Designed miniproteins, single chains, continued (5). Designs and how they scored, part 73

Each design is a single chain, and the fold is of that chain. pLDDT is the mean over its residues in the fold that is shown.

## One batch from the design tools (miniprotein)

Design m18687
Fold by ESMFold2-Fast:
Structure m18687 (fold): chain A 90 residues (1-90)
Amino acid sequence: AAEARIAADPTDADAWLELGKQALGEGNYEEAVKYFEKAIEIDPTNAEAYLLLGIAYYRLGDKEKAKEWFQKALEIDPSNKLARGLLKEL
């Protein structure tokens, strides 16, 4: 479980990312934001974390923050088709 991995090593960025994905899937968007922000603090080079943070903000109705995070995801990975598609909808 992601929480058990974090308890053993709180610097496991992938474990925070997994926990964020679980929260996002459950509709716990505010918790998802916290977990993705933690993943980014540990590993700022993971484009997926920025993309998912943008999705969480979009689900919360914060289109401006969603746009900002999708743009950051594209700065890290310009080939991210999902981030480009989501930016066009904003």
Scores: mean pLDDT 84

Design m18688
Fold by ESMFold2-Fast:
Structure m18688 (fold): chain A 65 residues (1-65)
Amino acid sequence: MTVDEKIKELALRLTDDDKVSEELYELLKAGDFEKALELLEKVEKVNDDALKNVKEAIEELEKLK
């Protein structure tokens, strides 16, 4: 699985809102983790379990950059 595929999967698992998922995917792909986390604070519906997994995965993705 490519890094791009992993980032897209993370965005989709976090929320069912396609617009938010696309924004999140673009921010994660750009490595803008600070703005990605800020976007999540604005989202009304987020899967808490997926949010925890995303934060952990962000640390792993940072190691790949």
Scores: mean pLDDT 67

Design m18689
Fold by ESMFold2-Fast:
Structure m18689 (fold): chain A 113 residues (1-113)
Amino acid sequence: MVTLTESGGGTFPAGGSVTLTNKVSGGTVTAFAWYRQAPGQPRQFVALINDTGTAVGYAPSVEGRFTISVDQAAQTSTLDMSDLQPEDTATYYSVAYTDQGVHEGEGVPVTVV
């Protein structure tokens, strides 16, 4: 059974920074993605990285402020969020693409005030 362990989140000031992490066990990861959902809004893509870190993509709204990285051996993705804006307030969901299928985390709430 594939298990995703997400961490980070909380309440942060505008202009601040936070790091979200997702560690995957029970399968071999080929890519990580992060999505977010603000209250009453649809899910939005945030960032994507492959297991080797050679292919990376960002949503235009976070490009230059957020950085996604991967530790292939540890099967861990980090989302480093800098220059936080009130509009970044959302629950952030990690997604792992694995040899056992696609798996999604329970979500990490982030509030920017």
Scores: mean pLDDT 87

Design m18690
Fold by ESMFold2-Fast:
Structure m18690 (fold): chain A 58 residues (1-58)
Amino acid sequence: MDMEELLEIVRNNLSEEQIEKISKLTYKEILKWLEENKDKISEEAREALKKLIDYQLS
């Protein structure tokens, strides 16, 4: 499992401000933020974030 690759996708698709905001949220809040912003964020970035969350919860 390549967590570094998933992190790189997130860094390349999200702004520094968005990453900082996400870092302060709970996993449930991150999922809500992704749903609220699904049309503003690439599918690749959304899937990468979901996989990172799933990995942390496992």
Scores: mean pLDDT 75

Design m18691
Fold by ESMFold2-Fast:
Structure m18691 (fold): chain A 57 residues (1-57)
Amino acid sequence: SSLRERLERAAEEANRADKELEELLAKGASEEEIKEALARSVEATMRVIKAAVDIIS
């Protein structure tokens, strides 16, 4: 179903964003790079929450 596909895509995107953030933190990247990666991680996580809410509603 489209709802399942949307959740799967959102979860994969959030996983990738979190991995990027972890790598940047481990490497001691600049504060600006970390801030941008964190914003992407938050946005991806919000998409997962929204998709999950749409399924359980």
Scores: mean pLDDT 85

Design m18692
Fold by ESMFold2-Fast:
Structure m18692 (fold): chain A 55 residues (1-55)
Amino acid sequence: SRQQIQDQLVELVRQLLAAIEAGDEERRTALSRQIEELAKQLSDEDVQAAVARGV
């Protein structure tokens, strides 16, 4: 569902922030790619809402 995709995006955003804080460039790159793929399944508004929840 759309909500499940949003929840996955929130979790990935949180993991991305943790990877940035840890200086883990490999994880940051992998997570950014996963976020981009999931974001394609959502509207820009839904993506922005999910990012706000993750931050």
Scores: mean pLDDT 79

Design m18693
Fold by ESMFold2-Fast:
Structure m18693 (fold): chain A 59 residues (1-59)
Amino acid sequence: SPLEELIEKVRKGELTEEELRERLEELGVPAAMIDRVVDAYRSGRESAAKVLEILAEEA
């Protein structure tokens, strides 16, 4: 899935903060959740990946 591919790119550090925002917008993720993911990404790749996994499983 596109979200699963995004999680892998996040884990590998292949995305800038801006690219991550763009990809999440393309996937229709709500703005408040995009901010949450980006804030996690500033803390570390695994933090962002965990937030995205929760989003994929529960949304």
Scores: mean pLDDT 80

Design m18695
Fold by ESMFold2-Fast:
Structure m18695 (fold): chain A 80 residues (1-80)
Amino acid sequence: SEVSQKAADYLKKKLTEYVNELLSKKQPTLDQGEKIAEIAGEALNNVGVLSKNKSLEEGYKIAEEEFKKAKEEIEKIMEE
């Protein structure tokens, strides 16, 4: 749906900006990088599913919630 696509594109932009900022500060290990990619992929899939049959406003809200969850999980992976 148009809402699912826009919500996913918004989340993808937010995740890309966050990961690029993170990579500018610390190089992840291969294992950390793989886990980060998995978390990002799961968040994008979740937004696509959860935003079906929702308004555009609800879609962006779902994208923000999934971004927050993904960011928290990535931060935990980067802590050693």
Scores: mean pLDDT 86

Design m18696
Fold by ESMFold2-Fast:
Structure m18696 (fold): chain A 96 residues (1-96)
Amino acid sequence: MTEDQWLEVELAVAILRGAVEKVFLDKAMKNGDVERIKESLENAKKVLAELDQLIAEAETRDLSPEARATVEGARQFKADLEKKIKEAEDFIKSKE
């Protein structure tokens, strides 16, 4: 596997983990389960930090067009995840 292919795999895995946490946050908010929201927020923030690190690493490389498209997709997903984290944090504040 090339370094570009490894980066694409690492980004895809991070995006998948983030997508799972988004689903958990949506369900926990719908149920008003503050403890579940807090757990998923911690996990989502860890994924956010990992995505930030992988994107920063990617920016130092001369990437293939395919890898570059994957990085752009990761940036878009990161923005969506940041929005969901903010929604969940605001929800918790409204309950405390």
Scores: mean pLDDT 84

Design m18697
Fold by ESMFold2-Fast:
Structure m18697 (fold): chain A 100 residues (1-100)
Amino acid sequence: SAEEEVLARLREIVEEFARRVTEAVEAGDYEKAVAIARESVERVRELRRENPDASPAVQAVLDYVETLFRRLAQLAREGRLTVEDVEAARRAALEKIDAT
């Protein structure tokens, strides 16, 4: 279904975000972590724009993931983002996607 396609694409965005941000954090490159998070927020916004008729449940998951990415961006800006934070956010996002 169209909703299953949106959720599958969101899962790909979450997985790529987690991988790239983890690599940046492990390298101590917080500027790169912020850039990746901003790019990932824009990818979620584009997915929302491409699917204006998405159900309220799907829209809620997109908003949840965007909010998580923004929170991690803020932690990265503060030099406080850990690999553990990224893994916890990835897990929370994937659980929300699977529950939808």
Scores: mean pLDDT 89

Design m18698
Fold by ESMFold2-Fast:
Structure m18698 (fold): chain A 89 residues (1-89)
Amino acid sequence: LALEAARKALEAGLLAVKSAETSELLSKAIAGALIAAGAEFAAETGIESEEEAARDALAGAELALEGAQSEEAKELAREAIELAREAAE
């Protein structure tokens, strides 16, 4: 389930980027999206274990939440965090 978690984290990061109105929030949102994209690549290619890719997805989702300004972006990031934690078990 690491791939699903990474994809959700990437969606959350990209939405956080769109919602960010300050450079500080934008920086966190971009970092979250990049980490999540890396997690998606790792999960798709099997370069990392499922658990490692899921932990990277979690890190990306947590940064997406920190960078999220809109309620929609925050909700999506929280969903991504929940899914990534479930996958990292």
Scores: mean pLDDT 84

Design m18699
Fold by ESMFold2-Fast:
Structure m18699 (fold): chain A 72 residues (1-72)
Amino acid sequence: MREQVRRELLSLGASEEQAEEAAEHVERAREALAAGDIEAAAEHLLRVADILEEAGRTEHAAALREMARKAL
C-alpha cells in the first residue's frame, strides 16, 4: 500500500520527498480509522491534500478535502 501510494504520487509529478511524506500520512490515516479516531484520520488526509496541491494536482487535493470534510 505505502509503496503503491508513493508510486502514484511520483507518476503525478510529486517529488520523492512529497511522495514519501504523503504515503506516511495515508498510513497514519488508516491507523487512525482502525482506532476509531475519525478526526485524526481526516487531519492526515488534509495533509495529503496539501501535498497534492503543492505537486500541482489541485483537483485531487480538492476531492480529498471534501472527503475529509464529510468525515468531520
Scores: mean pLDDT 78

Design m18700
Fold by ESMFold2-Fast:
Structure m18700 (fold): chain A 89 residues (1-89)
Amino acid sequence: MPAELEELLRAAGLERALEHLKKAEEALKAGDVKKAAEYYAEALEEVARRVPALARAVAERFGEPLPSPEEQAAIREALLARAEALRAS
C-alpha cells in the first residue's frame, strides 16, 4: 500500500479500514480471493462511514476544495455499492 494512502487514511481516522486492507492483501497473497473480497468490503464500509473526514484530509493534503454534501453522499453510496458487490463474490 502506498505511504501516501496510509497517511490519508490515518489522518481521516480510518485505521480500521487500513487494518482491513492489510488483511485483504494477506488473504490475496495466500490465494484466498473470497476472504480478500470480504476484507475489502469491510474497508470500503469503514471509509463510507467517514467520507466527510476523508474528504477533509484529501482537501488539506492536496489544497483542493471540499466536495459538496451531495458529492460526499454520492461517494458514500458508490463505496457501499462496491462493498455489496464484493460481498456477493
Scores: mean pLDDT 81

Design m18701
Fold by ESMFold2-Fast:
Structure m18701 (fold): chain A 68 residues (1-68)
Amino acid sequence: GLGETGRQLAEAAIESLRQGDVDTALRLLDMLIEQGVLPELAREAKEALRAGDVEKALELLRRIREES
C-alpha cells in the first residue's frame, strides 16, 4: 500500500543523499508528494535540499520513513 511505497521511497532518498545524489533524492521526494505520502513533510524536505540543508532533509526523510 501507500505506507510501504512511502517507506521504500524515503529509504531510497536517504541512500541517494548519503551518496551525494541530490537530484535523485529530489525526484524521489516528488514521487512521495505525487503519491500523497506525508506530502507536507516531503515538501519541507525538498525545500531543505534546495536550500542546501542536507541534514534537515535527512531528518525529515527519516520521519517520513518511520510514519509510513
Scores: mean pLDDT 84

Design m18702
Fold by ESMFold2-Fast:
Structure m18702 (fold): chain A 64 residues (1-64)
Amino acid sequence: GRELAVRFIVKETGLPEEVAREVVELVAEGRYDEAIALLREQGFSEEEAERIVRGAAQLLREFA
C-alpha cells in the first residue's frame, strides 16, 4: 500500500516523493485534515486535496 499511495500522489500532484510520503503517513494515521492542510500549503485547492487524500486512503486500505 504505502509505496503505491506515494506514487499515486507524485503522479497526481507532481510533488517531490518526500512530500508525497509525508502526506501518505498522515493519511495512514487517519490524520486527514492535516494531510489536506499540507496539500493546500503546496498550492492545491481544498477540493483537489480532498480527492488526493481519498485516493491515497483507498490504496492504503486495498493494498495494506
Scores: mean pLDDT 84

Design m18703
Fold by ESMFold2-Fast:
Structure m18703 (fold): chain A 72 residues (1-72)
Amino acid sequence: ALPVPATPSVGEILDAIETELVEKYKELKEAIEKEGTVADAITRLLADPNTALKVAEILREAAARVRARRAA
């Protein structure tokens, strides 16, 4: 069977952002629609230090959500 990682990968965190957090965080949703990908949107947002802090908090929370989701 395919092993389930104990720690969420960056890809899983990004998937969590796309699937759940983006719909709740309008800035990420708008950035993704504008840039076309989560990676490009995050890169643009990280150019602004204030937004980078918010993204860091979202990523930390997303990691916890992905871990809980995979455990279920």
Scores: mean pLDDT 61

Design m18704
Fold by ESMFold2-Fast:
Structure m18704 (fold): chain A 67 residues (1-67)
Amino acid sequence: SHERIREVLLEAARTGERLTVAELAERAGVSQSTASVFLDALLEGGAVRREGRRYGVTPLGAEVLES
């Protein structure tokens, strides 16, 4: 679910961990397609940054995901 994706990203924000689409999908219990679409939306909004194949939560993203 989208809520589970948010929980995983909030944990990553807290620890500074960067996640691939596959890692996010596995931890959130969603398809890679679902995780990719969600990450693309967050990337457009500046809530995550992409470095290669990994996504890190921005300070703005941490605030948005906590709300």
Scores: mean pLDDT 83

Design m18705
Fold by ESMFold2-Fast:
Structure m18705 (fold): chain A 77 residues (1-77)
Amino acid sequence: LVDELLEAVREGDAERALELTKRFLRENPDNGALQAGAALEAMVIADEENRPDVLQAVIDALKEGMEETDLVDLRKK
């Protein structure tokens, strides 16, 4: 699953990256470290591939998939 997400990001498939990120968060709700690690890696790859649309898709999926609580509060503060 993580490998599929990273591959979609590298291919510049923003729609697939969005869907896979949402699915990953939904399937791994109790593993915040794994969620954060996979999301960060996907965002780094999107930046390296110069794909701001893919980067935004992953960020949007994180906003929708996470509760926007303490974990994401670090981004807001």
Scores: mean pLDDT 67

Design m18706
Fold by ESMFold2-Fast:
Structure m18706 (fold): chain A 80 residues (1-80)
Amino acid sequence: MKDLEEGKKLYEKGLEYYKQGDFRKAAELFEKAGELYKDVDPLKAAEAYRNAGRAYLELGDHEKAREFFQQAVALEKAAK
C-alpha cells in the first residue's frame, strides 16, 4: 500500500515537472515511481518507465530513453 501511494505521488510530481519542461527532474521522478511500482503493479511501473524514456528523449539521451522503453515493454509482457 505505501509503495503504491508513494509511487503515485512521485509519478504525479514527475508529470508536473514534465509539463514545466524540467525533463531531467521528470525523468528522475518517473524512474523512482517505476521502481516503487515494479513489484506491486508492473503495468504502472511500465507507464512510469515509458514516461521516463520520453523525458530522456526530450533531453536528447536516446540510449537512456531506449533502455527505459525496453524495461517498460518487458514489464508489460510479464504482466500480460
Scores: mean pLDDT 85

Design m18707
Fold by ESMFold2-Fast:
Structure m18707 (fold): chain A 67 residues (1-67)
Amino acid sequence: SLEEAIALAREGGRLYREGRYVEAAEKFLEAARIFESLNSPLAAVARRDAALAYEKAGRLEEARRLR
């Protein structure tokens, strides 16, 4: 649901602020998949946030795959 995707994206943001970048990226990707299934423009935003979180974690290959 849209509400579930928004909650996952908010949890991703919280994890990111805590420096838990890999976990943040995973939450943003879960949100992105739900947003994509709903044809929401927020899917691109969530994918971008996941890529940034992976970049912060040093997971450059995972970040590149999202672009």
Scores: mean pLDDT 88

Design m18708
Fold by ESMFold2-Fast:
Structure m18708 (fold): chain A 64 residues (1-64)
Amino acid sequence: MSLDDILQQVRDDVTAAVSKSKSPDEAAQAATQVVNKTMKENDLSLDEQAQLSQVAADAVRAGL
């Protein structure tokens, strides 16, 4: 799986999690869980982890 595919999947998963959240704090927790799971499953480098975190943060902001 390419990095672009991983980033797109995280964006979709975070957007879905934010839509189910009742508060900004719940949205942030759900996004953090998606990011942590993706990092564990894909053994990402520090630079790739930074890109993933940025995509997740942008998706949370767009969903709120």
Scores: mean pLDDT 79

Design m18709
Fold by ESMFold2-Fast:
Structure m18709 (fold): chain A 70 residues (1-70)
Amino acid sequence: SPTSEEILKEFEKLAEVLDKETVTDIAKKAAEYFKRRNDIEALEKLLELAKKYGLEEAAKFIEEKIEELK
């Protein structure tokens, strides 16, 4: 299985080339995956990427997943 760092690196590449709606869906799936693993650091890094690429819906979803783990 890919590491959290590998997933985040691939996500950043995809965010540069795919449409916003598809990237938002991918971000939500990555957030659920990181939450299931209790990987708060990966969720926080994913949140920063969502904010960087203007993915408002994904950012709110990720913030909710982080709050559920605190």
Scores: mean pLDDT 87

Design m18710
Fold by ESMFold2-Fast:
Structure m18710 (fold): chain A 113 residues (1-113)
Amino acid sequence: AITLTQPASVTGAEGGTVTINATASRTLSSSDTVDWYQQKKGEGFKLVISNNTTRASGVSSRYSGSLSGNTFSLTINDLKKEDAAVYYASTVGTNDKGLSALVFGNGTTLTVT
């Protein structure tokens, strides 16, 4: 099983930039990608980035995804107070049994000051 490790918290200033990293415990296969989800207090899960780099429909252009080796990153530019949320990285891929598996990171709480 693959694990995704995220920092427990990050803090950014309004108008600034934050990057949240998720590190995979091993190299992902070419079919395994990282999606990013936003969960605000009292709200459900919202997809913000799919397939490592693809912004979800209706998501602000301030949000971007990137990768380098086993590190997958969510970057939020021009930070707004409404960006304060918990962000989760998730992988969708094939496990050792040939079955699709969902793996979630531990989540990162973003505080906007």
Scores: mean pLDDT 83

Design m18711
Fold by ESMFold2-Fast:
Structure m18711 (fold): chain A 55 residues (1-55)
Amino acid sequence: MSEEQLEALRKEIEKILPQLSKLGDTGLRAAAAELAEKFGMSVEEALKLIKEMLK
């Protein structure tokens, strides 16, 4: 994934971070799957990035 795509993904996650912080594991995995499909990445990579940003 390009640096520009990664930055766009981070911006999308940032917009929904308050919603993501209220989700359990199942909800986070569902959000990760949606982002993975949109950005052409694996669910595991998207989930890892979401967890990094929720720190």
Scores: mean pLDDT 78

Design m18712
Fold by ESMFold2-Fast:
Structure m18712 (fold): chain A 62 residues (1-62)
Amino acid sequence: GDEDIERFLEQLRKAKPDISEEELEKIKALLREGKTEEAVDLLKSLGFSNEDILELVREALS
């Protein structure tokens, strides 16, 4: 839900403090639309690996 997406975005801010609000809003929009593959591709373009993304998801669910 929206709470899970917001927690994920907070983990992104912690992992990459230089991430822009525009990049975060784009990721948020993709996740809300269920466009998970596009969100993952965007995160990879920002320097996150598949392993990094899995760790961020795990932290957001804790």
Scores: mean pLDDT 82

Design m18713
Fold by ESMFold2-Fast:
Structure m18713 (fold): chain A 76 residues (1-76)
Amino acid sequence: LTPEEEREVARAFAEIAHAIDKITAQKYPELKEELEKLSKESMARVDAAIDAGDVDTALEIIREHIRKSDELVKKH
């Protein structure tokens, strides 16, 4: 993959993660505020990493976000 294609892939994964968060918030309305805050913070960090050309960091942030979302649901 070219660096440009790698950034597109990272962006696509971030969009999928955001869509999953939206669905999870619908399933667990009591977690909506916490999930929306986490999603907003993670997406801002992903966008910054992609803009900097750091795809590896962007993917790691997405992985961390998924882990945090899972932990939030498990604590519920």
Scores: mean pLDDT 81

Design m18714
Fold by ESMFold2-Fast:
Structure m18714 (fold): chain A 67 residues (1-67)
Amino acid sequence: MIEEVFERALREAEELARRGASSKEILELAERAAEQLIELGASEREAAARATAIALRAIGVKVDLEL
């Protein structure tokens, strides 16, 4: 299910951010999630939007930890 994959990727991104993962690792996770979403029938536009949300969520956690 598209929503299940998206929610799982959000949780993984947050966990990676809390563990001090690099922005590169977070982007790689978001890219893998986008590929999975496309395989499940998401449009390229939807997959890109959801991947962006995953990356931003993790970056937000990293910024909050630094501030």
Scores: mean pLDDT 81

Design m18715
Fold by ESMFold2-Fast:
Structure m18715 (fold): chain A 58 residues (1-58)
Amino acid sequence: MLTPLEKLLKLIGEILRLIGEELDLILKGASEEEIEKIRKEIEKKLKEMKELEKKEPI
């Protein structure tokens, strides 16, 4: 099982990957809908990260 800290590090890695994907889509001239979709996924991961932070003692 992953500790909360390990889950946070994994989420950070996933967020960085999604940001890279967003930048690639922008550079390739992808649709606004595809870019927005990636932004929403990043926001979801950020919310998950904040929730995990709250579950730790500090």
Scores: mean pLDDT 77

Design m18716
Fold by ESMFold2-Fast:
Structure m18716 (fold): chain A 80 residues (1-80)
Amino acid sequence: MKISREELELFVLGLSDGDTRAEVEALIKAGIGDERLEELFAKNVARLLTRGIGKALGLSDEEIEKWYEEILKRHEEQRK
C-alpha cells in the first residue's frame, strides 16, 4: 500500500488519544523518521484493537492494559 508521509501522520494522530496524541505530535515536530512513525501507527492500532476486543470479551481495564503491554513487549522482542 502506498502511503504518503502526510497520510501516515494523519493516520497515527487519528488513532492516538490523550497522552499518546501529545507524544506523537511532539515526535512529528522533532522530525521522526517514517519507520518510527510506522511503529507508532502499529502501536496505536494494537491499543485500539486490544481495548475494543477486550471490552467485548468482558475483560477488566487492568486485564486489557496487561494484554496491551504484552503485545508491545512482543513487538519489541521481534525488533531485537
Scores: mean pLDDT 72

Design m18717
Fold by ESMFold2-Fast:
Structure m18717 (fold): chain A 70 residues (1-70)
Amino acid sequence: GLEEAVRAAEEALKRGWSLEQVINVVAQLASSLTDVEVSRALYEAAIQGARAKSAEALVEALREAVERLK
């Protein structure tokens, strides 16, 4: 779910993955989920990260989604 996506994104960035690679992983997770709200939140986070060119923006969008969808 969303918490798993946050953990995966943070771990990938910590291991030196590019922002593009992290965005792709989050988008792939979104496409594999049947939960429309979770899938949409993952796509929105990927879009925010891509637009801002910022890993922090991507992670913050994911954390916001976790709090909203509790």
Scores: mean pLDDT 77

Design m18718
Fold by ESMFold2-Fast:
Structure m18718 (fold): chain A 90 residues (1-90)
Amino acid sequence: SEAEKALATVKKLIEDFKDNAPYLTDEEIEKAVDTLMAIIARAAKVLTPEQLAEVRRLVDEFIEYLKKLGVPDEIIEKLRAGVDAVEAAK
């Protein structure tokens, strides 16, 4: 289904971002966050409530990972605010 494909795409992007994050500059991480949030917002239009909850869980886990890497709070809050906005628009 379109929802299953969208979910798989978001999961792959988060995993790829997680794998690359230790090698990226703060500027590159912020740009990647912007790209990820744009894709999540688009995917949310076709995801089920359960699938969107799974995306939220993955994003929350990723936020904790980025905090451990020492990513600036401003970038982390941008990611958190973005996913909150996507859930609120549902």
Scores: mean pLDDT 86

Design m18719
Fold by ESMFold2-Fast:
Structure m18719 (fold): chain A 83 residues (1-83)
Amino acid sequence: SEAIEQALKKLAEAKEAVKNRDYDSAMKKLREAILYLNTLPSEERLKLEPLVIAAIQAIQNKDEAGALEYLDKLEAELKKILE
């Protein structure tokens, strides 16, 4: 799925921004990933929603460890859908 591939690319960019402690860029890239995730079937979207919310909250709190944890979990779930 092109949408999953684009979401994965944006999540990787968000993780790089978090590692650089650029939380504004991390949030921008996560929002761009969410636009692609919103094109997925509702069953897949509902499974990802708790991880998306957790990632948003971690980035808003400038919690580097939490943000990386939830972005990694989002990438893992998307890779399972792609396979």
Scores: mean pLDDT 89

Design m18720
Fold by ESMFold2-Fast:
Structure m18720 (fold): chain A 81 residues (1-81)
Amino acid sequence: SGLEYAEKALKAAKEGKGEEAARYAARAAEEGVRGSAEEGAAAARAGTAAAKAAKTSKEAALAAGAAVAGIGAAVHAGGKA
């Protein structure tokens, strides 16, 4: 689920595994677009952490960028009350 991927992204970021963190954050963002506001918020935190971890890797930076874009869509969908 999006929450599970977000948790894995945060753990990888804490361990300094920037590419792994970015890949999990991208998956969390995909689930966040289709999931609940809670999944969107979790994906947002994961994307931010992955972006910080990935700053020196071109591949990881691209994955983190995709995650942030997906988070924006999920938050917008959840906040449209």
Scores: mean pLDDT 65

Design m18721
Fold by ESMFold2-Fast:
Structure m18721 (fold): chain A 93 residues (1-93)
Amino acid sequence: GSKEKVIEALKSIRDELVKFLRDAVGLPEELAEGVVDTLIRFVQEHDLSKLTKEELKEALRAEIRERVGFELPDDLIDWLTGLLLSLVKEYGG
């Protein structure tokens, strides 16, 4: 299904996404890995097609804060939300 394809896409870009968060955004490597692993888990546990962009953004913000213990900047949460929506569009229909 589309959810499985989105998860596989995230796994396929995991190392590149961790590198981006570490090198371009400046997150410590452990935190960058925690963010990407949280994204994968979030997709596993949620039907993203049933959430608005705003609901997805706030749910993702809360999950990342709970999981990694760090509050990401709003622009980064918005970018990650856009990434997930783009993957859902590509693989979901």
Scores: mean pLDDT 83

Design m18722
Fold by ESMFold2-Fast:
Structure m18722 (fold): chain A 86 residues (1-86)
Amino acid sequence: LAEEVARLLVEAYRALEQGDEEKAKELFEKALELAKKLSPLEQRLALARAAVEYLEELLKQGKATEEDLAALEEARRLEAELEAEL
């Protein structure tokens, strides 16, 4: 379930990057509905995983800024810490 929420959030971020705000909104709303079934820890883990995947995609596409690289490192740290709590 957390993986499904993370995937939907990544798809929403990609839609925003493409300028498709309506699609992004639909995907965010779907992710939020699924997230309601998760514990707070699982919700935070899903968000951290989505952030990592999105930022790694930006890096792969050569679109990552210095701020994106710092955010990726932080998101990876949070993901590892949250997984250790499970």
Scores: mean pLDDT 74

Design m18723
Fold by ESMFold2-Fast:
Structure m18723 (fold): chain A 59 residues (1-59)
Amino acid sequence: VKELIEEGKKLALEGKYEEALKLFEQAASLDPDVAKKIEELKKYSKNPQAITSALLSLL
């Protein structure tokens, strides 16, 4: 889980937001706290960049 989050953060910093979000979704399947954060962000944004940027601040 932690490794997936770390790799996702690296991809987000490189501008690969869709790939980063995919890794965060994989982390969410293993960690309910990550899943809850992603679902909350999806209520307010449909943009992978916006969701990923918010997750960088929360994770």
Scores: mean pLDDT 76

